# Designed miniproteins, single chains, continued (3), part 43

Each design is a single chain, and the fold is of that chain. pLDDT is the mean over its residues in the fold that is shown.

## One batch from the design tools (miniprotein)

Design m9467
Fold by ESMFold2-Fast:
Structure m9467 (fold): chain A 92 residues (1-92)
Amino acid sequence: SAAKAQAQAILDLAKKQSEKLLKEAEKLYKEAGDLERFREDKKGVEEILKKAEEYAKAGDVSKTASASSGAVIQAIGSYVDGKLLLERKKKE
């Protein structure tokens, strides 16, 4: 269906954006010496994306968009937290 195709396109874009943000976050957390926190962040993002995938498979565009946005926001949060952690470490 058209709705299922649109939901899948939204999910695919969110997966790509989240992957890019998490790769940058991993580098920051590695340099800061807190890879364990990064692993927790990554797991959280992957759990949200799994929910978005379930909604996309059902053709629920609205729920897919909401969950997909949540995943990207969490990935942005991980990237920002990684930057702040590294800045704190450089001042110690």
Scores: mean pLDDT 90

Design m9468
Fold by ESMFold2-Fast:
Order: sequence, then C-alpha cells, then structure tokens
Structure m9468 (fold): chain A 67 residues (1-67)
Amino acid sequence: MPEPEPSPEVKKLAMEAAKAKKQGDMKKYQEYKDKLTELIREAFPDAPQEAIDAAVEELLKEAEEKL
C-alpha cells in the first residue's frame, strides 16, 4: 500500500506555513515549520534528521502548490 496520508494537524501546519511564506511572513513560516518538524520527529523517532527535514520540505512544497 502507498504511504498513508499525514495527520490533519500536520497538513494544517504545512498549509499555514505555506500561507505565511506566500505573505512574506518568514517568522510565522519558521514557527510553523518548526512545529511541523517536531510532529514528524515524534511520529518517526527512528528517522534521521535528514529524512525528517526532507519530509517537512515535501509537505511544505505540496501545500504551497495547492495555494
């Protein structure tokens, strides 16, 4: 089976981060990105930081494309 969808909270944070970036609010973008990173790390405690960062970047890109 393909990978299951991220949780609603993860998707919401990614969308809020993407909106903040689009508005030029880099402080809010970083804040939401940090929260998103923490949630992904908690869900995948065995994942290396590089994999977590990649997952966060992918979620942010997808959210930005949908805006």
Scores: mean pLDDT 77

Design m9469
Fold by ESMFold2-Fast:
Structure m9469 (fold): chain A 60 residues (1-60)
Amino acid sequence: SPEELRAEIERLKKLRDYAKKNKDLFAITQIDTMFDGLLAEARERGEDEVVAEIEKLRKE
């Protein structure tokens, strides 16, 4: 569901914020790869608002 997809995005965002604080560039790269997977899923499902949210988070 869109809610489950949004919950996963929120979890990954928190992990990415933690990795940024620790300057763990490898972890950031891994999390960005996970966002790419979610982006592909959201695009396939036609969840345009979720696509925009993921793209915005990755440009931070």
Scores: mean pLDDT 79

Design m9470
Fold by ESMFold2-Fast:
Structure m9470 (fold): chain A 99 residues (1-99)
Amino acid sequence: GSAEETAAMLADPESLKLLKEAEELIKKAEELVKKAEEYLKQGDKDKAIELAKKAQDLAQEAVKKALEAGEKSTKALELAVRASMVAIRAAVIIRIAKK
């Protein structure tokens, strides 16, 4: 089951490294999305788009790393979902800024 798969993943140094890298990328992407929202509120659409695109790229990389660590692991799926939500939020900012 997913618990055994998560335990096996946490015992593998390479999988642990991928999870740590995914979490770091998610944190950076979340910070960029927050800054993009602040620029959008200030009317700086160009900076909002630039930061949102960077956040989307980092979030997509985080999804790939999380799934590579263990696609059947609950922890890997949670990180992939979190990263996907950041990517969606970034895409929404880009769409609003282009209007």
Scores: mean pLDDT 84

Design m9471
Fold by ESMFold2-Fast:
Structure m9471 (fold): chain A 89 residues (1-89)
Amino acid sequence: MSKADLDREVSLGVAQIMVAVLETTMPSLRRDAADPSRRARAEQGIDEGYRLLDRAEAMLDENGIEDPDLRARIADLRRELDALRARLA
């Protein structure tokens, strides 16, 4: 196994974990975004969500990983964050 093969396997695993964490926390973020008293918390959560997705995509891109299912999940999460951000604007 080459170093590049190991880097790809590790990066894919970490990206999958980052996406799964955001998917798991998304219902809580939706609740915070629906509550005017939690607006600042929702804004922070949205910003943290974008950072996780940017990191996951960077890890995939830096290691030449093509995973259409994972990239589709990232795109779905970005659309949800965009909708939540628009609601708070």
Scores: mean pLDDT 86

Design m9472
Fold by ESMFold2-Fast:
Structure m9472 (fold): chain A 92 residues (1-92)
Amino acid sequence: MAQELIRQGAITLTSASILATGYNLDKSESDKKSALDLVEKVVALAEQLASLGRLDDALDLYEGARRVAEILGDKEMAERLRREIERLRREM
């Protein structure tokens, strides 16, 4: 079960990264919104992994999501994710 969440997270994060890179080139609001929606899905998968005790895997997904939020220029989301990463590291 945890392995399936990791796989889904990696695929979703890759898609978000591609859209975020596209947004930097074209400034498409649609690409930005789609990438942010995928970031939220990655965060949900990371939360599920953390609840299963897979803290390292959850941390990897949170770090990836934070990088995508930074690329998109969403400072609020990037800061929220940084706080979640710090919280998770304290639980490890």
Scores: mean pLDDT 83

Design m9473
Fold by ESMFold2-Fast:
Structure m9473 (fold): chain A 62 residues (1-62)
Amino acid sequence: SSMDEKIKKAKENIEHDKKLIDELKKEYAASTDPLKQARLLTVIAILKAAILYERKLYDLPE
């Protein structure tokens, strides 16, 4: 069904976003620039919000 396809894509998007968050966290830990750190935290927050939105929309487990 179209719903099953949407759920599959949502799961793929969540896994991709999780990997990206891990990469950004590594960049954050390696940075000594407060402005770069603030920007990285902002992007991480946006990605976390996207994951929560997808989980809520398709009733996916945490």
Scores: mean pLDDT 89

Design m9474
Fold by ESMFold2-Fast:
Structure m9474 (fold): chain A 74 residues (1-74)
Amino acid sequence: MLSEEEQEELDKAEMEAVARLYELQDANPSISDEELRALAEEFGRRAREWAETKSVEETIEAMREWLEETLARL
């Protein structure tokens, strides 16, 4: 069963990742507004899907891995 603390960690990880994408666009104006929005929406969708199929810890790890890979490709 998920604890409230585990759910809070999951929510924080998702919010931090989205915030980093927006900060990256501010530093790199070559990233279009549409591209950033699409990445943020994909991340949110992936995060929800992972949460349904994985544990909280595995979901947070998947979120961080996705963010690191995405930032490296930008």
Scores: mean pLDDT 76

Design m9475
Fold by ESMFold2-Fast:
Structure m9475 (fold): chain A 60 residues (1-60)
Amino acid sequence: SKLPELSPGEQKVVDAAKLMESDPEKARAIFEELLKSSDETVRLLARNALAELDEWLKEK
């Protein structure tokens, strides 16, 4: 697409989510940083991703 529909913060969440299986520690660090975002949508997405990631890390 010519114009991105996601904000830079939302794109960071998506990119970090792709790292959850290959590099979960890095994904967690990025999500933790995004929890401090001024964007409520970014914070909600990061919090949900962290919850899922934490469960997967405990299961392994």
Scores: mean pLDDT 77

Design m9476
Fold by ESMFold2-Fast:
Structure m9476 (fold): chain A 114 residues (1-114)
Amino acid sequence: SEEERFEEILEFLRKLLLEAFPDEPELIEEAIKEVEENKEDILATPPELFVERLVDALREFKSKEARIRTLAYLGFKILTDEAAIPEAEKRLDELDEETKAFVERVIEERRKRL
């Protein structure tokens, strides 16, 4: 079902975030819960606008909490909407090395599954 697909995507996103931020399981759980609560708004936002806003947030907010939260939203959008992939790829060079590596990892995993 559609609900089961979202649960699988969120579980997969949790695993990717935990690989990138192994010392932050509580922040990851808070971010995943927020993405689940806001999933309809995430899906309804055009991918170009969504990616622009989140990449800007990643450049502006330097706390680990803000970074994990923003990457959870961006990762969910990439895993649910193929049109977000080219929009994210256009802006990868604006991200720091660790953040860029995470986004590239999410894109690669999405492409392997489709």
Scores: mean pLDDT 86

Design m9477
Fold by ESMFold2-Fast:
Structure m9477 (fold): chain A 72 residues (1-72)
Amino acid sequence: MAKLEPKEVTVKKGETLTLKLSGFKGEAKIFKNGEYIGTAKEEVDIEITEDALIGAVGDGEVSTASKVTVVG
């Protein structure tokens, strides 16, 4: 089963969030609020400026979503 961790996190506006990927074979495509933002293997760093729902897709597998809440 593919997943992104943490599954729910609160960050400050403009902070870089590191998400860890598991359950993928090779690289996964990362999506933020349905927009493709890049590919990653094992982990991805994302600058967070707004509330976001982040997911990953790779090799026919779809991750659980990570819910990000912004404060400040």
Scores: mean pLDDT 82

Design m9478
Fold by ESMFold2-Fast:
Structure m9478 (fold): chain A 82 residues (1-82)
Amino acid sequence: MIILSDELRKFLSSFVPDFDESKTELSIDEFLEIVKKMLDVLEVPEEVKEKILRKLEEYLKKHEGEELTLEDFENIVQEALS
């Protein structure tokens, strides 16, 4: 279970219209599915999507029950792209 910051929820909903912004808590699997949909909308290459999703899953498993901020999300994405 992960807790999403207000800014991260708004960011995700801007790319995934089916995402419920009022839903503050998600399972890791639910969150990764939403991120995958966002990356599909952004036309991110499959190899890059796999790297981002893997890094997010690793981070979230270590930080289960903690708030994930937009800054945390951006930092993980940047690390995956390095």
Scores: mean pLDDT 82

Design m9479
Fold by ESMFold2-Fast:
Structure m9479 (fold): chain A 65 residues (1-65)
Amino acid sequence: VTRLVGAAIDLIGLLYEAGLSLKRVYEDGTIEIEAEDEEQLELAKKVAEEHEARHPDVKVRVRLV
């Protein structure tokens, strides 16, 4: 539980620095990020890859709105 919360906080920090928004955290610990345009989508994918490298147990989904 504590590890999952820490991973979410780390991701929120990375998203804030990138100007992105966290949409939802699912019960299984999956985190969803929404991108408003193609530039944000590419940035969100990079942030997700970096986060998954640090926290391999946490799945990140990126969606363009």
Scores: mean pLDDT 72

Design m9480
Fold by ESMFold2-Fast:
Structure m9480 (fold): chain A 103 residues (1-103)
Amino acid sequence: SSVDELIEKMRTASVEELKKLIASYLTSAAIRLIGVVLDQKSEEMEEIHKRLIELFKKINELLDQLEAADAAGDTASVNAYRDEIEQLLREVARLMDEADALE
């Protein structure tokens, strides 16, 4: 599925819906990554794996910050965290495509 479709759904989602959408996407990405890593144990795959794990951590940290900002009524911070999460999700998608391209 396209990351652009996910991002469009996220733009109209509540914080609760956003967390569910992102958790689903990251779980699907992690399952796909496990399959690819098992088939391709190259240095290139190891580097992509490391980069994806760091992106997953950062996205989860930003989700916690977004939830805290939303609870505080800080709309400006909520919008900033949403934008940063969108950028990181696009990077996850690019790395997943790069992993899928390795034979």
Scores: mean pLDDT 82

Design m9481
Fold by ESMFold2-Fast:
Structure m9481 (fold): chain A 94 residues (1-94)
Amino acid sequence: SALDLVREALERIRELVEEAGREHGLPEEVIEKIRRTLERALELARSLSPEEQMLLMGSTALDIANTLREHGVDEAVVEEILRVRNETMERLRA
């Protein structure tokens, strides 16, 4: 289902953020803010249409990628988050 694809994408993004936090020393406040953002996105997605779920996931992933970039996280991690976003959006459009 669309919701399952969105959940999988957001869970993968969470894993990437947790790994980046361990390797690059992200502040706990930033990690907690991202966790809260992902939790809210999942909760909101449950009441949205597939098209709205795609848009929410896409915007959430972009916001997280930008936050990581602002905190000096390795561009490879940022690119992986954007790859997850783009691949998930393509699967949701299919």
Scores: mean pLDDT 85

Design m9482
Fold by ESMFold2-Fast:
Structure m9482 (fold): chain A 73 residues (1-73)
Amino acid sequence: SRERIEEIIKRLLELGRKDPLFADAPSDAELLLRILARAGQLPNEEINALNEEILKLSTEEKLLFLELLLSLP
């Protein structure tokens, strides 16, 4: 659902801003892209689980995720 995708994005941004590897990202969009690029390589199991959920989304839901990502400041 849209609500679940928005929840995933919000939680990833919260976790990323608290992580020294990502906290200095110049935008929320850049932060999220950095997290996704390193998924499966992070010690944070919650980030890895949220990324796995994104990978299991339908094509329509992945397009919605991309639209929401591109709308971030």
Scores: mean pLDDT 78

Design m9483
Fold by ESMFold2-Fast:
Structure m9483 (fold): chain A 74 residues (1-74)
Amino acid sequence: KSLEEKFKEMGKLLEELLKTLSAPEAAALYDRLAEIQKASKSLEEYAENTIRFLLESENPRLRETGERMREVWE
């Protein structure tokens, strides 16, 4: 898959995750993703940092999404 296709697929996984969360949980995740984006110098770095954050989460839903995103990213 191209990088563009990988980003699109990972974006869909994040949208699916956000729909399963409560409004406060979704807001907290949006804030954390915004912080990761600001700290990242490229879209590739943003993807890798987002996957790592999700995998290290104590929330099983976030970890599962991180695992699925890692499979897409390879």
Scores: mean pLDDT 82

Design m9484
Fold by ESMFold2-Fast:
Structure m9484 (fold): chain A 81 residues (1-81)
Amino acid sequence: KQWSKEEILEKAEELEKRAETIKEIIELYKKNPEEALKKAKEAGDPMTVKAVEAGDLEGLEALAEYYKELAEQLREKAEKL
């Protein structure tokens, strides 16, 4: 299926928001791990939930960076269209 420029940009924005949410979860985990887990479950990203359950802050930081990089790649593809 061919993606429109608008669809690609919307997905990029979604990934950027996921990265921001993960950063908030990392800060929340340092104060209250239970609230961090609740926020992760509300965000609906299974990878983030698993990392919080494991107490894997390094994994959460890596995941946030991964989503940010994917968003940048999608924006580059959208500009080419």
Scores: mean pLDDT 80

Design m9485
Fold by ESMFold2-Fast:
Structure m9485 (fold): chain A 69 residues (1-69)
Amino acid sequence: SELIEQFEREAEENRRAAEELREKAKRIEEEDKSEEGKRKAASYYSAASINEAGAEFNRELAERKRKES
């Protein structure tokens, strides 16, 4: 199903985005110990959590469509 493939692709994209954002957050946290650096890192961690939630949502949609088959 093309729809299942689309949900799986979006889940994978969101998962990769979350991983990249966490790596950016970690690097900022390690390199910039200022309050601005901490705030920036927290922002990236927050964005990563949103992308992780998006990945889970799309995986659930793909699974539901498989069960409808």
Scores: mean pLDDT 87

Design m9486
Fold by ESMFold2-Fast:
Structure m9486 (fold): chain A 86 residues (1-86)
Amino acid sequence: MLQEKIELMDKGELSEEEGRELLEEMRELARRLAGLPLPEPARRSGLLAGLRAGVELEELLAARSAEELGRLILRRLGLPESLLDE
């Protein structure tokens, strides 16, 4: 689901509402990942499959908070970091 939505965003096929939903979904996933001290391989493999075009695994693993992870993802997607503050 997340990977498919990222692909649609890259193609410019997402509506404004769908784009906002994708950003909120990314923010929620960033929160969950940042709360985990150890990476869960299956979860990270699934998440990163959609993000590898923009975000490297090492950068995602280096994030220490949900905010850092979210800003990293938004930066790679070419979206303003202020979207995390909405």
Scores: mean pLDDT 54

Design m9487
Fold by ESMFold2-Fast:
Structure m9487 (fold): chain A 89 residues (1-89)
Amino acid sequence: SIKEEMERVIEEARRLLAQARATYERDGDVARALALLDEALKLIDDFFEYLLNVKKIAGIVVPELVELLRVRQEILAERERLRAEAAAA
């Protein structure tokens, strides 16, 4: 189902975000951390493109879609934070 696909994308994006944070905290590897964040963003953006092509007009806000948007914003914020911290070092 689309709900199960959304939940999987959310879980994978959160996993990549956590891995990016861990990579930076343990190794200071900004390039690797940013690559993981870019992978998470691509995963979400590719899924949004898939959703647009399915043409399901529900007229109802799906909670999983709101959560995907929140995770996307968290990834963008983390990317900005890492860039700022790396530039300050």
Scores: mean pLDDT 81

Design m9488
Fold by ESMFold2-Fast:
Structure m9488 (fold): chain A 94 residues (1-94)
Amino acid sequence: SMKVEDSAETLGRVLYSVGESLKDEEDRELAARLLEQMVSNKETGEYLAKGILSKSKEETFEYARKAVEIDPSRSIELVFRATVAGSAAFFELK
């Protein structure tokens, strides 16, 4: 449970940072769509997308936890994919 908590917190911080770095709703929607497409599990992808699109930090962290709980062994992969999706959206729209 402690390891899952740590992974969820790390992923939540990354998803929140991606959302904050993207000023326009269109940029955030692009990042969310890219991230959802990068993950094989549909439910995990949907939670990650909702995390980026959330209006509050608390909601983002809740979705991060739900994503990690599906398969905690892939948590570092989800962090990596979130950073890649955010970067891609940022550079494509600048």
Scores: mean pLDDT 81

Design m9489
Fold by ESMFold2-Fast:
Structure m9489 (fold): chain A 60 residues (1-60)
Amino acid sequence: VEELLRRLQELAGQAVDAVEARDTEGTRKLIAEIQELKEQLRSLGVTDKQIAEAMREGAA
């Protein structure tokens, strides 16, 4: 679970960088990976609050 949350933080940061760089294809790919990880985390009992906090930390 902690590994997946850390991966989510990393992907969130990469997505922000891709948006800033105007990399539409990279952004799309990263959003898809983030969505997949969110689904995995929810299936493991991770709350939406924890997912949102990880996303905020990664984007900061």
Scores: mean pLDDT 78

Design m9490
Fold by ESMFold2-Fast:
Structure m9490 (fold): chain A 87 residues (1-87)
Amino acid sequence: SLEEELLELLEQLEEAIRNKEPVEKIAEIASQIMKLMNEMKVPEEVIQQLEDLLLRALILAEQGRYDEALETVKRAKELAKEALEKM
């Protein structure tokens, strides 16, 4: 399902940050997540919150702050799970 694919991509993003992958790869995964959220027709308010968290994680990773980026992605993952349960 698209819901399972979204959660899998968030897990891949978490793993990429944990492994300190190049920011270009992290950004590619984040872009795939944003595209999938738009395809799923997730409520706009939830999309905005998730995009803000993903952008923050990318900025933190770019700055070498991988631990903070990881915590930010974990928050995004929890928000996504809660939003999907409410849908």
Scores: mean pLDDT 83

Design m9491
Fold by ESMFold2-Fast:
Formats: structure tokens, C-alpha cells, sequence
Structure m9491 (fold): chain A 67 residues (1-67)
């Protein structure tokens, strides 16, 4: 089990945790004031995968991967 925390704002995103084999995770930095989409496709060596939700500006999401 790994936990990857993704915090998305109108002006940026951060990702913390997880092994170096975390792949496919992307956070869409749409123009500020338009909102953010967090299309997370995080794959690990364990095959765990998580898809992030769409976030309003100033929102945040936590994605937890298990395998």
C-alpha cells in the first residue's frame, strides 16, 4: 500500500509519497480562474492505479494506491 497525496490549486499542484516507479500521474494545470482537472493515472510496480477527481480552484484530493 502506498499513499500519494495530490494537492491542486489554481496555480499549481504537488505530489508527495510513493515509490520512484509511480508512472502516468498527471495534473492538468488549466488556466488560473478556470479551475483544475486532476486526471491522475498513477501506476506502480504493484499494478495499483488511481484516477483523480476534477477539482474546483483551491481544491485538493488524496489518492491512495493499494496492491
Amino acid sequence: TITVTVTATADGVTVSGGPSTVKGFEADLSARDSGLTVPGAIDTATGAKAVGPALAPGGSATLTLTG
Scores: mean pLDDT 41

Design m9492
Fold by ESMFold2-Fast:
Structure m9492 (fold): chain A 87 residues (1-87)
Amino acid sequence: LKEKIDKAKDYLLSGTPLGFVNMFATLDAARLSDEEILELFKEVAPKLSPRVARSMIATLRAMLPSLHGRTLELVQQIIKILEESLK
């Protein structure tokens, strides 16, 4: 589990769109709760450069129209965490 979380952090810190997609796939495979995923983003968000954080927000917002239900709510909360880290 820790190895998968560390892998997800590495993908997230890469700041690439592909890294983001791989991060979500890794978190899903690890079967993390929404709370665990949100805590991961809260931990990583302050470590991101503003440029990377803005790129992440743009990528996540682009995904919103294709998402539904619980996944949509989770991604919206992640966007909020990233936006708060930029203030």
Scores: mean pLDDT 72

Design m9493
Fold by ESMFold2-Fast:
Structure m9493 (fold): chain A 95 residues (1-95)
Amino acid sequence: DKAKSFADYLLEEAKKLEAEGDTELAATFRQIAELVRKGDIDGAIELLREMLRKRESRSPRSAVYTATRLEDSDLETLMFRIHISSLITILKEIK
């Protein structure tokens, strides 16, 4: 039940991201939703972690500004990190 609800949530978020033009992130969320539906929670968690690493490696702002005053773009990066960390936590609770 929790896994299905979470997979549905990820698909709704993917549709929103696709509408905003973030097709890469939307595709990743769809893949995570499929893994969750198949019961591959470990695979879903690993894919979320890879997505965080890939995004942080390409954005030096996400690594540098954790201890400094945040600008709007840095706040967006921080909110993204918090959001993905929350998703990983939910997946661990489902498992």
Scores: mean pLDDT 70

Design m9494
Fold by ESMFold2-Fast:
Structure m9494 (fold): chain A 80 residues (1-80)
Amino acid sequence: MQLPQVVVTGELTARMMETASPEVIAKVVSLVAQGLAQGLTREEILAKVREYAESQGLSEEAIQTLVDGAGEMIDSYEAA
């Protein structure tokens, strides 16, 4: 069976890259994909992304950008 695919647009990637490194963004994408694969709710996945971003010492604006980005990824997956 095909692995769950999370769609990340170039615009979303560019917006996240202004606030976080590629490694942090890759971890956020991984958390979203894993959460979707496990059947977690949107709220549970976003909570995990927020906890991870907070653990990295990011600013509140950066945390919000990553959480918003994760939400867009979930919404794109559910809309497909």
Scores: mean pLDDT 76

Design m9495
Fold by ESMFold2-Fast:
Structure m9495 (fold): chain A 77 residues (1-77)
Amino acid sequence: SSGVLELLEKPQKLIKEGEEAFKKGDLEKAIAKYEEAAKLVEETLRNYGHSLLPEVQELLRKLLEEAKENLKKAKEA
């Protein structure tokens, strides 16, 4: 459904914006975007996780892992 797509699209967009900032050397912007993505996914899982299909939960957990891994790399750069 469109609602499920919106839950995935926003954090994916934030991660991509973070990756673009990282490639340009804007570490502060990259960090901010990855933190926003991670917080959004954590909030979604906390508020709606129990109501989502297991497959959607898995996709959200993978996005959270990606955001946190990218955040760590940006902070260590």
Scores: mean pLDDT 85

Design m9496
Fold by ESMFold2-Fast:
Structure m9496 (fold): chain A 88 residues (1-88)
Amino acid sequence: MKKTYEFTVKEVLEEMEELEETTDISELTAAQVAALLLKKKKGVDVNPSDITIILDGKEIDPSLSGGELYELLKTYPDDAIVKIEYNE
């Protein structure tokens, strides 16, 4: 079944900044960053290929680099919604 988690842009940016302390996020895809965030915040292991990312109602390319995702998120308001969806 499809499952969805919602975060704010601010929450995702803060988590990406924490991940950058131990992992070069620019070497990860947006989908891989989303998978790591789900594991850390929700305790679920998800294959990145099963992840859809929706930013302020618009689906984003899961193959964007983590660095490109970070720069994109910075262009949005802090309270804009990031949805991470996957199939269980």
Scores: mean pLDDT 84

Design m9497
Fold by ESMFold2-Fast:
Structure m9497 (fold): chain A 70 residues (1-70)
Amino acid sequence: SDEMLKLVEEASKSLSPRQQLVLGQVAAELMRDPRATVEILEEVIAYIKANPEVTLEEALAKMDELLEKK
């Protein structure tokens, strides 16, 4: 959704290049899932912001956790 893309773009401005790559990959995966919500994306963004050394695997695991709670 356009709202999700705007959130990713805005969040990317305050993230390192590594965090931007992780966020981009996770957001693309999340937006393909019909369970995806703006709230879940905001939680994933907050997780990545709080963890400068986050790996793609860790961020995807967080996304899966949030989707399963939905």
Scores: mean pLDDT 83

Design m9498
Fold by ESMFold2-Fast:
Structure m9498 (fold): chain A 68 residues (1-68)
Amino acid sequence: SMEEIIKKVKEIIDEILKANPDASYDELVALFNKKLAEFLKENYPDITNEEFLKIHKEGLKYLDEKVA
């Protein structure tokens, strides 16, 4: 489900933040983009562009909330 995918994406973001406590916002966004692409390619290869954009938007929102 979309909710389960978003939950796993938030876990990826939490791992990035824990591993990179001194990273800049731009570095965190770059890491998130890379890890999200790898995760979706491996686990959800049939995902649509529309679904990708929705997941990406929700992930960035979560990252922004955690960094603020």
Scores: mean pLDDT 88

Design m9499
Fold by ESMFold2-Fast:
Structure m9499 (fold): chain A 114 residues (1-114)
Amino acid sequence: DKAYQEGGKAGLGGKPGPPGKKGAAFSVEAGAGVGAVGGGSGGASGSPEAVRAGAEATLKAAEGAKIVGGEEGAEKGAKLAQEAADSGKPGKEGGRKVAEGASLAGEAGEKGAK
C-alpha cells in the first residue's frame, strides 16, 4: 500500500487522472508516452540525447507499473529501455526499442492497476 501510494506520487505530473489505482496507471501511461516520443522522434531525428531521455522516462514508467502490479510487462519494458540506453548509438533501432518498452510499461501499468 505505501509503496503503491508513493508510486502514484512519483508520477510525471499533477494534471493526470483521478486518485487511486486509475491515477497511478494514468501516471505510468504518461511516462510511457514521453518514452515513446523520445524514442521514436529522437531515433528518427538521430538525437542520442532524445533517445536517452526517452529511455529514462520508460524506466520510470516501468517502476510505476511494477508498483501497481504489472511486473512482467514492466520488466520487459525496462529491459528494452536499458538496452537502448546502453547501446551508446541509439539510431532507429535504439529509438524503436525505447518506444516498444514504453508501450509495454504503459500497458503493464494499466493491467496491474485493474
Scores: mean pLDDT 56

Design m9500
Fold by ESMFold2-Fast:
Structure m9500 (fold): chain A 73 residues (1-73)
Amino acid sequence: MTPEEIAIYERLKNLVVDSFDAYRAIGFPPELALKMAVAIAEEEAKALIAQGANPDAVEAGLKAGVAEAKAKL
């Protein structure tokens, strides 16, 4: 991946994980916290793709974030 693709990947991965952790911290059950985190990250993903981000890097970041969040279940 290019440095730009890595940055997009890390941004989306971290957005999913951080959002999941935030919802968990306020008392949301794991499945709901994950759904809310994914919804936030999907809106950011759409914005990044509209701005010219590589869709493959975006999708990889989302998948990695979901996998990391699920590992905390």
Scores: mean pLDDT 84

Design m9501
Fold by ESMFold2-Fast:
Structure m9501 (fold): chain A 69 residues (1-69)
Amino acid sequence: SEVVKLYKELVKAIDAGDYETALEKFRELLEVADKKTAEILVNGILSLLKQKGYDELAEEVKRLYEEYK
């Protein structure tokens, strides 16, 4: 699944602290995921970012989700 591959790469970017790559992969994920799947994945991503203390990245992820879904 393309969605699973993009999510895996997004999580790797977050673990690496690669803000730019994480946002790029998140944008790609929103383009290929259906609305319901995107909603579930966004909740998981935001939870992960909050756990790691990446507050500014979490704000950008929320903004992109509001713009696209």
Scores: mean pLDDT 83

